# Designed miniproteins, single chains, continued (5), part 28

Each design is a single chain, and the fold is of that chain. pLDDT is the mean over its residues in the fold that is shown.

## One batch from the design tools (miniprotein)

Design m17009
Fold by ESMFold2-Fast:
Structure m17009 (fold): chain A 87 residues (1-87)
Amino acid sequence: KIKKELEELEERIKELEKEIEELEKEIEKLEEEIKKLEEELKKNPTKEIKEKLIEKEIELSLKRMELAILKLEKKNLEKKKEELLKK
């Protein structure tokens, strides 16, 4: 039943590729939001803007960590697929 295991691995790899793509888009949007907040902070250095900037920076760090985890999972699944193909 190697064929079924290969199909399941290929489907999971495709799911991870979609998750990675969506997460990369979210990271790009957050980076744009952070740039806007940094420019606002230069014009009007308020506690509220500074707190929003910190919150967005934390969110960005968490999403970057999630992206790294998903990329590692994909790499591990690709390695498992390669090992199955050698049998």
Scores: mean pLDDT 85

Design m17010
Fold by ESMFold2-Fast:
Structure m17010 (fold): chain A 92 residues (1-92)
Amino acid sequence: GPLEEAEEAARRAEEAGKKAEEAAKKGDEEKAAEYIKEAGEALKRALEAMKKSEDAARGSGLTIRAMGAAVEGYLAAKKAGLKKAEEVGKEI
């Protein structure tokens, strides 16, 4: 259901955000950009699933988790000076 979809999306965002941070630390701009984009797409899915959920409080929490992961990936790219990856994160 929508809540399960939001949970899967939040987990995917957290996984992608962590990979974006690891790629940024290695200076891998293309991989960092790819994973930031994946985290952003997962955030959009979590938000859409939350809107369809009757459990708004839990759905909101899952969307906040997905947003946190995407933001952490963006901040890691910015800190590493990876301008192309940073630009991808700004579109989230």
Scores: mean pLDDT 81

Design m17011
Fold by ESMFold2-Fast:
Structure m17011 (fold): chain A 83 residues (1-83)
Amino acid sequence: MLSEESLKLLEETIPEIVKALEAGDKEKAAELLEELREKLKELGAPEEVLHLLDLFIESVKTEEDGEIAAALVRMGYAIIKLT
């Protein structure tokens, strides 16, 4: 399980990323995901969680549909919470 500090960071940051994606602001969403990934790395998050975030950063940068990108981020967050 992630630390409480890592979970709090996810709970605060993921809604902002989803909001940016739903608004079509892929650049902001990618920046927020990259910032989240670096902060989670500093907090000692497992490599599996960091790798999953790397996949979502790539998906956000390559996906043309913001609603699909937002759904992918929501699914990834749910998986991270269960790990």
Scores: mean pLDDT 76

Design m17012
Fold by ESMFold2-Fast:
Structure m17012 (fold): chain A 98 residues (1-98)
Amino acid sequence: MSEREIEIETLLAMVEIGLAVGKRIAEKNNAPEEVLRKLEEALRLLSEARETGSPEKVEEALRKAREGLRGLVELGLATEKFVELIEKNLEEARELLE
């Protein structure tokens, strides 16, 4: 694999871990189904992005991740910094795929 491919996969793997942690926190705290659905959709879109290498799928994953993670912040279940770190990793991966 090229250094660029390794960097993209590393960034996307870090995002997947972050979203999975967010979903686990949501489940433990009985967050609304809407928040869980958005996080699950983000994870699905991220999986598709990793399989296809599509920057459009990364953008869709970013949008859904933002919606779900903002829901967690509003519920007091996540920090703004956590959301910023996940968004940054997805944006960097998208730029590398372009």
Scores: mean pLDDT 81

Design m17013
Fold by ESMFold2-Fast:
Structure m17013 (fold): chain A 65 residues (1-65)
Amino acid sequence: SAGERNAKGAEEAAKNGNGVGAAASGWEAYQSGTGSRELALKAIEAAVKGDAKEAGKYAVEAARA
């Protein structure tokens, strides 16, 4: 599913220290109608603060919502 693909993409980006990439995957899930807007915004906030692990966590949760 698109949600699962976005969740896996976010997890891989976060493992590579790419918080921006993780947050982008969470936002794409929301825009596709699959994900949570609230969690996608939290992922973006974490990425802006430089916290790739938190960005990945929220992005994965957003995509699987």
Scores: mean pLDDT 81

Design m17014
Fold by ESMFold2-Fast:
Structure m17014 (fold): chain A 87 residues (1-87)
Amino acid sequence: ADALRAEVAALAAGLSPEARELFQKNVMKEMKKLMEKKDTLTREDIVEAIRNAAQKTAEELRKQGKPEEADLVRRYGDALARLVEAS
């Protein structure tokens, strides 16, 4: 758990403010879609929302010519989702 938390923190520190804001925006959009269908979100719903948001954010960053940031966001989202799964 501690190693995974450290990995999440390190990846987050490597993200630009723009990449972080875009990721947060995409997470909120995915969560809103789920809340429109369900009154209560499960852990699996949250994990899926995080993974989908990371992939969408990475795709948008790649279109802007930022493949390194796209890779970092995908790795951050995966690590964060795994941390939520482990909780």
Scores: mean pLDDT 83

Design m17015
Fold by ESMFold2-Fast:
Structure m17015 (fold): chain A 69 residues (1-69)
Amino acid sequence: IKEIAEELGKVVEEDPSLAEKAKEVLDAVLEGDYDKALELLEEALKEASGKAKEHLERAREYVEKEKEE
């Protein structure tokens, strides 16, 4: 969870327009709704580019890992 929050924070730093979507992803993760978090991350990835996209991809990897545990 900490790694997911850190990567989402970096997404907002690189692209502030993604702040609301990043918050929705974090809220879903905190609720334990990893399927919703992955869906929201997929939507954000369609809008993101550059470093913001890289941080979203890392956040997705961490969410997938949490879902498996």
Scores: mean pLDDT 80

Design m17016
Fold by ESMFold2-Fast:
Structure m17016 (fold): chain A 92 residues (1-92)
Amino acid sequence: EAAEALIEAAELQYQADLAEAAGNLEEAEALREKAREHFAKAMAGLTPEQIAAIEEALRAAAPEMQALVDAGDEEGAARVAVEAIKEAAAKL
């Protein structure tokens, strides 16, 4: 249940980033709100060990995300974060 909610949240966040890049700001904001709700549900259902695994995945992805932000590719950085969360959730 929590893993499914986390994957859904990550997918919604990625779709929001794509919508923003396309100039669809209102759609992006609506998708981000849905992603936030799904993340809240996922986090409430996770054990401390599962939360630690997700935090570790994000920490491992942090250098790649920072390199993309430094290059001005904020969308790419967001995609890397979403993929890290999805991969961690798939192993739960």
Scores: mean pLDDT 75

Design m17017
Fold by ESMFold2-Fast:
Structure m17017 (fold): chain A 57 residues (1-57)
Amino acid sequence: EAEKLVEKIAELVEKGSDLDEIVLLIVELEKLGYTELAKKLAELVSKGASAEEIKKV
């Protein structure tokens, strides 16, 4: 579950997709109970982290 969402977030970041789409996937992680993971991903995306950095979370 969470792993697939993280991979999808990384894919969207690599493609340069809209930030709004990326944020929606992070919110989905939070709704599933992965609050700490969602917070870390939001920080990384905000800082312009690479897809590789996102996958390491």
Scores: mean pLDDT 80

Design m17018
Fold by ESMFold2-Fast:
Structure m17018 (fold): chain A 59 residues (1-59)
Amino acid sequence: AEELRREAERLLEKAEEYRRKAEEARERGDELEAQLYEGMAALLEGVAALLLKKADELG
């Protein structure tokens, strides 16, 4: 359970980092890079949500 929670936290930290990179890319006018980083952040957030749900189920 604790390992799943820690992994979820790591993924959320990475997602936050990618959202910052997406915003930076958008400010530079790089719409493609912004969309890629947004997509990666959304995927990581989704996986983290599943891990947190599983951690809750176990603990």
Scores: mean pLDDT 84

Design m17019
Fold by ESMFold2-Fast:
Order: C-alpha cells, then structure tokens, then sequence
Structure m17019 (fold): chain A 102 residues (1-102)
C-alpha cells in the first residue's frame, strides 16, 4: 500500500506539471516528463503502479500532440490532466487513511 500511495502522489504532481507545460507550450518539459515516467514504469513490478504510470504516459503523449492543435484542445488537455491529478490525490489520501486505521 505504501508504494501505491507514493505512486499516486508522484503521478498527481507530474500530471499538474503536464498541465502547466501544455499551458506554457513547453515541449522540452513534456519530453523530459515522458522519459522519466517511462523509466519508472520499467522499474515497477506492481501491476497497479504500472497502470498508473501507463496512464501518465498516455496523458504526456496527448499533451505533446495538443501542442500542434488549436488552443481549445490544449486547454481541454490541461484541464483533463488536472482532473486526473485530483483523482489520484484523493485515491492516495483514502489509502493513507486505510493504512492509519490498520
């Protein structure tokens, strides 16, 4: 559970970074995030943690595509990333509460 909480918190932080990079049109930052997440995925042995990192990779790939799209697509992509970050933060918090009650 502890590693899963860390994965959700890290993913939430990265998703917020993706949203900011899309808003600032920072392709280099998105490419660096993609490489970092791919490395974490390769090192992970937990299927649930792998699924989290795979989802973050998909959001980075969509963000990179959005940079070549109209501004409304970039806004929609950034908002989706923030929404997923909030979802992952809430999942981490729920797991932390379960861990404290065990």
Amino acid sequence: KEKLIEAYRWAADVLREIAHAVASRDQERLEKILEEVRNKLKESKDPEIQAIFERVIAEVEEALKALDQPVHVQIATALRAVGLAIEYEMKAKKLEEELKRS
Scores: mean pLDDT 86

Design m17020
Fold by ESMFold2-Fast:
Structure m17020 (fold): chain A 86 residues (1-86)
Amino acid sequence: MKLTLTFKNLTDQQKNDILSLADELKEEGYNVNVSIDGTTVTITIDNVSPETAIGYILSAIGLELEGYNVTVSIDGDTFTITIDMG
């Protein structure tokens, strides 16, 4: 299963925090790819368990409830979560 996390409209501090999270995931043995485009950071994680993917989706729903714009899409074995922090 593949998980794609897209964070938009990040401050420099939020960008650094998200990049640190990506580095921690790499250290834990996940296959992590990071793409940076201005204030947007996309993290792609390959070979996640369904349980891990569900955990990230629930966390994203929590952010939506706190007032961030969150979009979740599922296509086969790919979960995409987009979080707008602006």
Scores: mean pLDDT 77

Design m17021
Fold by ESMFold2-Fast:
Structure m17021 (fold): chain A 80 residues (1-80)
Amino acid sequence: GLESLQEIVDANPDSVQAWELLMDALVKEKRYEEAVKAFEEMKARGLEPTARTLELYAEALKALGRDEEAEKLRKEAEEL
């Protein structure tokens, strides 16, 4: 569940793959604000986004009506 994925991130906060798993689960559960927050926390730690984390972040932003930010991120993901 999401609680177990949060525990994985808490234990492995420098693992982009741990953040990706958490973000994927949050988007699947339609918890879009939390998915955005997870991405922002990952970046604040100095971690480099993957194409997948950018795609998940863009999907969450679009679901929240932040369409201009989502379009910019889709272009950035295509360059990776």
Scores: mean pLDDT 83

Design m17022
Fold by ESMFold2-Fast:
Structure m17022 (fold): chain A 58 residues (1-58)
Amino acid sequence: DEEESFKEFEKRLEEAEKKDPNDELVKALRKALEKLKNTPKEDLQKTKIEIRKELEEL
C-alpha cells in the first residue's frame, strides 16, 4: 500500500512485539501481516482494518 496506513500498522505491530515478542497474539498479528501482503487488492483494505483492530487491543 502506498498509504501511510500500512506503515502505521507495521509500527503498531513493532510496538506489540517490543511489549511481548512471545505472545501468541503478537505472533498471530505478524502472521496476519504476511497474509496481508498476499491478500488481493480488493480484500486488502478489509483485512488491514481487522488486523488494526486487533493491534488496538494490545
Scores: mean pLDDT 69

Design m17023
Fold by ESMFold2-Fast:
Structure m17023 (fold): chain A 65 residues (1-65)
Amino acid sequence: LEEEVRRALEEEIRASMEVIKYAVEKLFSEGEKKEEAEKKLEEAQKRADEAAERLRRAREELEKA
């Protein structure tokens, strides 16, 4: 159960890093490259939301145990 929380946290960290990566690319890009970075950022944000939800559930299970 604690290992599940650890794995979920690792996934959330990776997803958050992708959000930061694409946010930076969007900020320093222009034209078509900026549009591509914006789409990647939206996808990364969705993945981060999913990872956060998994972490939340894992933490709830740990607290109940």
Scores: mean pLDDT 79

Design m17025
Fold by ESMFold2-Fast:
Structure m17025 (fold): chain A 99 residues (1-99)
Amino acid sequence: MTAEELEQRANELIKKAKEAMEKGDDDSAVEYLREAGLAMVQAVGTYYREGKLDEAVELARRGAEEFEKLASIMTGKGKEAAQEVADLLRRLAEEIAAA
């Protein structure tokens, strides 16, 4: 998968997570959020391996902000999963920017 395809996959999974939350399916919402987070991390890693450091940092930072926003509107396990992904992406942005 290209970085762009991984970003699109992450966005689709975030949409599915929101739909699962609306149905009260917290377990499915958590799974979709974690899969979205993994796709986003893989996209950041793809840019990093291609030497596109600025794009990797920008994506990781933007992803962290998006998952922080999700955490602010979610509750329970979904909030926790979204916050974990946000924290991971924030750390990746800081580590790549420091390199």
Scores: mean pLDDT 85

Design m17026
Fold by ESMFold2-Fast:
Structure m17026 (fold): chain A 77 residues (1-77)
Amino acid sequence: MSKEELEAEIELALARMWASIAKQMLSKGIKLSKEEIERMRKLVERLRELSKRVEGELKEELEEVAKELEEIIKKSE
């Protein structure tokens, strides 16, 4: 595993955790804070950058989770 692959896996795990938390909050009618939305936007940007530096399944996973976070941000408006 390269340093870039390890970094991508860590950010992917973090992004998946935030997506799960945000979905649970929204399902219970709890509005996401501005700070939580900004954190997710930064994660999307980071996942998109990492997806340019990795290949294969990991790239697909990064793009998928970035898209999921973007949809959560949209629902939080």
Scores: mean pLDDT 82

Design m17027
Fold by ESMFold2-Fast:
Structure m17027 (fold): chain A 71 residues (1-71)
Amino acid sequence: SAREEAKRAVVRVVNEAMERASKAKDDKELEEVAREAERRIRAIPGVRSARVEITRDADGTPVVNVEVEFE
């Protein structure tokens, strides 16, 4: 279904963002990764809206947080 295809595409973008975030040297690079992932998810057919935020946990590990609304 179109929703399943959209969900699979979102998962791929999130996995790529997690990998890029793990290699980020500073918070500026994390912000760039988050913005790129958000733009890519919003471009997926069947996605109504998306928000991506990358934060660091207590150990300094980047955590990718994604909110997605499907059509």
Scores: mean pLDDT 86

Design m17028
Fold by ESMFold2-Fast:
Structure m17028 (fold): chain A 65 residues (1-65)
Amino acid sequence: DEKRRQLIFSTFDKNGDGKISDEELEEIKKELGLEDVSDEELRKLIDKMLKELLFPGELRFLAEE
């Protein structure tokens, strides 16, 4: 779970637009062992986790770097 959160965050931080490319999604799938999950399903999981992290509000300015 922690590794999943870190990987997602790193990906969004690199892009800076809050979007994940297809290639980045493939890396996330491999890291999390979700190779059978479609890109669309994985994006849903990512969105859910980000919403949880946005609760404190502190993450907004942190994610922007």
Scores: mean pLDDT 60

Design m17029
Fold by ESMFold2-Fast:
Structure m17029 (fold): chain A 82 residues (1-82)
Amino acid sequence: MLEEIARKLLEEAKKLLEEAKEAFNQGDLDKAKKLLEQAQKLVDEAEKILSRIPNPDQELVDELRLLRGEILSLKKKIEQAE
């Protein structure tokens, strides 16, 4: 149950991250930032949920780690473009 909630949060975060990448590619830095902040919030919520599970699904842990890395990467690109 909790893992399903975490999975849904990560799926939504991934969608928002892709939208943020598109906004960045179109030069809309403000939109990219807002979408990235929303994606980060969902990843933080998923991490909080997974931290309550004694042995969380490794697939979800890996997905969370991957999304955090991609969010950080895009954040750095946005900061460099400003």
Scores: mean pLDDT 85

Design m17030
Fold by ESMFold2-Fast:
Structure m17030 (fold): chain A 71 residues (1-71)
Amino acid sequence: RREEAIRRAEPLLEELKEAIRAGDVDRAQELEEEMIRTIASVPGVDEKQARELAEELRRELAAEVGEEMNA
């Protein structure tokens, strides 16, 4: 279930990471919202789980971008 959700969101994860690197907060928020909808479309995933997973993934991407910029 979770693996399927992540696979479906994978293209959006790439775009979200790029938006975070560019500092485009508005675009990053739009992509996060679309990611929530995509994850919620997976059978067995509810809206709250989709939101929590999307927020977790965004935080992980932001941390990764921060490490890249600090290097």
Scores: mean pLDDT 77

Design m17031
Fold by ESMFold2-Fast:
Structure m17031 (fold): chain A 80 residues (1-80)
Amino acid sequence: MSLEEVIERARKLIEEMEKIIPDLSPENAEQVASMIEKIKELIKKLEEAKKNGDEETAKLLAEQIEIVLERAELALEELL
């Protein structure tokens, strides 16, 4: 998956997660919000690495984002 595709997938999942937060219990809403913040932080670091031309760090961050997205998707399925 390209870096752009990883960022796009992450942004889509964030949008989906933000839409469900009002319908969740306070405990589940906090967990989902925490996952959103973690993904946003990783995207920011990835964009900084791309800007600096650090392709190795950008690739590692993209792989880390993919792992976090898979875990978030599984957690979301269990909450819904």
Scores: mean pLDDT 81

Design m17032
Fold by ESMFold2-Fast:
Structure m17032 (fold): chain A 80 residues (1-80)
Amino acid sequence: ISAGELARALGISRREARVLLTLARRGPQSAAQIARDLGLSVATTRRHLRRLEAKGLVGRDPVTGLYYLTPETAAILRAL
């Protein structure tokens, strides 16, 4: 699935869809790792992650600081 297709399916921005796709491909990642992968600042990446967490699409492990796809989001991506 493309970032554009995922963005339309979930009602999110294409950039937010790219965050979900990198988490799907590479597994749990820090905000800095995601920022590097997407060519964004860490601050911009954290803003997108906060939005995705509010929507229940992404979670964060408070011990490791790593962001991950929630089980429901992973299930949606498998169905697409």
Scores: mean pLDDT 86

Design m17033
Fold by ESMFold2-Fast:
Structure m17033 (fold): chain A 83 residues (1-83)
Amino acid sequence: MEEEKEELEEQIKKFEEDLKGAEEYLKKLLGELPAELEEELEKAREKLKKAKELLKEGKLEEAKKYLEEGVRLAVEALRKLLE
């Protein structure tokens, strides 16, 4: 159980870092993020926050679902920009 918690913490941390890096990179390319993209990325970050809270409560299954939702939102937001 503790080991699973540590794995989820690392996954959330890596995704937060990747998301921040992608956001900074896009700002350099575009000068400014489109408002719709910023809104969706903020929603993704809120899902990650919720995942961290649930993880601290020991609710691993719920934390994983919120992480997956956050990833999905970020991917959809970036997909709209690329396609």
Scores: mean pLDDT 79

Design m17034
Fold by ESMFold2-Fast:
Formats: sequence, structure tokens, C-alpha cells
Structure m17034 (fold): chain A 76 residues (1-76)
Amino acid sequence: MAAELAEGAERAIEEARELAAVAGPEVRAVLEEAERLLEEARRAAEAGDLETAERYGNEAVALLQANRAGFEAWLA
């Protein structure tokens, strides 16, 4: 479970990095913050602290969802 959670977080970080690479500065800061939270989740998962990993992971997802309107404006 810990390894699977860490791999999930790593994949999410990679996806965020790919999006950040093509996104303008308008959305990059939000993607960088989400990536930081996912990296914290990955470290916690590797340490076996699954509760902390889930908390950071959920916070990253919530941040991305809350800023979806900004992402949509950037894509327009």
C-alpha cells in the first residue's frame, strides 16, 4: 500500500510537471504548489505515514479543483 500510494503521487507529480511546462505563468504557480504538496505526500508515504500522505494528496487535489476556472481561462 505505501509503495502504491507513493507511485500514485509520483505519477500525479509528473502530470503536474508536464502541464506546468506548457502552462503560462498565470497557472504555473498553482501547479508548482500542487506539485510541492504531492512531493510531501510521496515522502510521507515512503516513510510509512499513510495518514499524512493522504492529507497532503487530498490538499493538492483540492487546490487543483479550486483553481480549475483559472486553468480553463488559460486554455481559452
Scores: mean pLDDT 70

Design m17035
Fold by ESMFold2-Fast:
Formats: sequence, structure tokens, C-alpha cells
Structure m17035 (fold): chain A 75 residues (1-75)
Amino acid sequence: STVELLKRIDEVAREELEKLEKEALEKGLSEEEIIERIRKLAEESEGEKREALEKLLEMIEEVKEAKKKAEEAAE
């Protein structure tokens, strides 16, 4: 389930994600900048952490595609 996947991502990548969240709030990072930071972190990570971050990116892409479809339906 999505909830179980999110929990796993949090468990294996919590430290990095908390650091990114603080940086995003402090510096006012855009959605695109946050996505780029997660991609870089995934590329620099190994094992379960890399897999978790790659799954997070996949979920973000799915949400972005859902937003695009909603906008197309409104046109």
C-alpha cells in the first residue's frame, strides 16, 4: 500500500528527508528544486536508501501526472 511504502521510505531515508525539509523551509525551495535534490540524493545513495528515494521520485511523478490530467480535463 502507499502508506506502507511511505513508512518504509521514512524509516530508511528519514535523516536525509528531514534535512531536505529543513533546507526547503529555510531557503524557500520550489517544488522543482526539491525534486532535483531528491534525485541527486537517490543517485548518491546505495541499497535500501536509494531504492526508497527512487520510489519516492516515482510517487512524485505519479502525482505530477495526475495534476496534468486534471488540468487537461478542465480545459
Scores: mean pLDDT 73

Design m17036
Fold by ESMFold2-Fast:
Structure m17036 (fold): chain A 104 residues (1-104)
Amino acid sequence: AKELLEKGKKLFEEGKYDEAIRYYQQAIDLLPEDSKERAEALYNLGLAYLKKGDYDTAIKYFEEAIKINPELKASAYRAIGVAYALKGDFEKARKYFNEAKKLE
């Protein structure tokens, strides 16, 4: 599972988002439901969808990651803010950026 996450991260850094998504999805399928590693995989899956312009799917994965690991909340809220900003929803973007700032 950790090797799949690391491979996914390298592919993400290379701009190979579809391949990164595949590795993150495989990691999620192998990891226990409430594991912090599964939450990390969901967060990274969200980042990959964000890079592909699928903002709504990205937001869903960030929300799932927070549900499993609240320690990701600051990072995930910042990413959700970016997703809303890229969708042109600046009011929601501002709210999420402000919430992220309060958690740091």
Scores: mean pLDDT 87

Design m17037
Fold by ESMFold2-Fast:
Structure m17037 (fold): chain A 69 residues (1-69)
Amino acid sequence: SKEELNKLILRLIGLKLRKIGLEFDIELLEKSDLPEEEKEAKIKELEEEIKELEKEIKKLEEEIEKLEK
């Protein structure tokens, strides 16, 4: 249904915005005056969150494609 499709699209937009936010946080950390070890640890945590978001995004994109039929 169109309502179901719209809900998935809104969720997809939300996940993509969250990913952009995490990528921005990584850029800020790379430019920060924090100790290198602390920067690397925090960046790794954010990169893992991005990987999980990318998996969710891919699943939602596949679900949306199926509903567009």
Scores: mean pLDDT 85

Design m17038
Fold by ESMFold2-Fast:
Structure m17038 (fold): chain A 106 residues (1-106)
Amino acid sequence: SEIEELLERLEELLRRLREALERQDYEGAIELLREILETLGELVALLRERGLLTPEMEALVDRASALAQELLERLRAGEPAPPELVEALERTLRELLALVRERLAA
């Protein structure tokens, strides 16, 4: 399914983001954060088109987008990625993925 492909892409992008940050590859991390934001936009559009988007999913997408934008802004300013923001992004994306998969199984 196109939705499941986007969820798998988000999981892979999140894994690569962690690896890039561990290597202090901030240029790579910036590009991965942009791809996460793009993929979240594609996911929400597809969920909305198929009548699957819930207010809870929208709240998690909005939160993940805000966290990704804050990380992107800090890295572009030459600041380190705060571990708390990275962990918050990871938790929010995992929660979103679980909720979308539960909705698809119903």
Scores: mean pLDDT 90

Design m17040
Fold by ESMFold2-Fast:
Structure m17040 (fold): chain A 69 residues (1-69)
Amino acid sequence: SDTVKRVGLHEIEELKEEVESLDIPEEVKKKALELLDQAREAVEQGDIETASKLVKEAKELLEKAGFKL
C-alpha cells in the first residue's frame, strides 16, 4: 500500500541520517549506505520484501561494527 511505502521510505531516510552521523570506518559506512540506497529503490518499486532484507543487512553490518540502532 502507499502507506507502507511511505513508512518504509521514512525509516530508510532516518537510518541513512544515523549512519551518516556515526564515526565509523569509511568502508562500513559506505557499504551500509549502499544497502540502504538499494532498499529505498526496492520500496519505490513496491518490493517490500527485498527492501526489508536490505535494511536488515545494513543493521547487521552496523551491529558487527559495534553500533546498535
Scores: mean pLDDT 81

Design m17041
Fold by ESMFold2-Fast:
Structure m17041 (fold): chain A 113 residues (1-113)
Amino acid sequence: MEEKIKEAEKIGKEVGDRLAQRLGLTPEEREAVRKIGEEFGKWLAEKGIDLSKLTLEEQEVLMLARIAELAGVPVRLVYEDGKLVVEFDPSLDPSSTLGFADLARRAAERLEA
């Protein structure tokens, strides 16, 4: 179990780093995302979810959902009945969904600089 947690922490850091590069984040934001990835990987491993069994795309989508949750976007990651569920809260202002599009726009603006 401890070896699997360490491997999940490592995978989480790698996924976070890769996603931060794709989003064009600053070095400070990249370090924050790397730490979030490490913590997220550990949390998933504690729930019995093996990140190494996921595709690259699945890993990135889960990491992006976690970052969105922490950024206040109306998305939540919930562990229920042996499954990780990504829930979108429809009771929240639809304008908060625009915040996710703003992350994509910020990444595009960084590519122009």
Scores: mean pLDDT 65

Design m17042
Fold by ESMFold2-Fast:
Structure m17042 (fold): chain A 64 residues (1-64)
Amino acid sequence: GGLPSDEEIRAVLYLIQGTIADKYGDYEEAAKYYEEASKHFENAGLTDAAQLYRKKAEEAKKKA
């Protein structure tokens, strides 16, 4: 099997940061990290994950 792509690894790191920010109520930061995660998932060819985290970014923006 192949290893995860660099883009997939970057997406997961941004996702972790976004999740932490969201849990602590830093919704503006959470939105930015979820958008970065979405972009890197899209670059990795993970379109469903990209769309999911784009929606999470929009939800975080609404909470801010």
Scores: mean pLDDT 85

Design m17043
Fold by ESMFold2-Fast:
Structure m17043 (fold): chain A 75 residues (1-75)
Amino acid sequence: SLEELIETALNSPDPLERQRAVFELLLYGQSEEVYEALLEVLKNDPDPRVRRIAAQALRLLGGEELVEEAERLLA
């Protein structure tokens, strides 16, 4: 389910499981819940590789603008 994927992406202790969940969130398409989850991963994930995958996913779903907004908020 979408809820389980979001939980995995944000809370799994395994960075590989979090990466997988981010990829699977792309299958749910352009929804507010997916965007919010991907932004949270981009902002807060301790693993830079997982954050990079979240940024790529956001670009595919909502374009560069969402990534730029998140980066501006983090600066």
Scores: mean pLDDT 79

Design m17044
Fold by ESMFold2-Fast:
Parts: structure tokens; sequence; C-alpha cells
Structure m17044 (fold): chain A 62 residues (1-62)
């Protein structure tokens, strides 16, 4: 699934990810953003705080 298609279907998740980037000052690649959005959708993430807890599971080192 493309990042654009996912953002159209789940605009709330796309907004949460942008808010998280804005608050944290972090910059994600399109691949990282796609992985985070897919994981957030799977886990039912609804807040920036929940997305932050998901970050090390998706993008963190082993």
Amino acid sequence: MSLGALARRHPELARLLREFEKRSGLTFSPEERLRLMLAALREGVRTVEELQLLLPLVLGPD
C-alpha cells in the first residue's frame, strides 16, 4: 500500500504522525512513515503518546 493511499483512507493517522514529527522535531523517511502508519493502524493508535510508544517497536534497534 502506498503512503498516499493510506493517508487518504486514514487521514486521522496521517495527522497524528505529522503532529508527532512536529512535537519531537524528528524527520522520517517515506518508508519509515509508511511502517509507522501501518503499525499504528494495526495497533489501533489514536493519540500521539501511543504513537511514541510504538516508535521503538517499529524503528528502534534490536
Scores: mean pLDDT 75

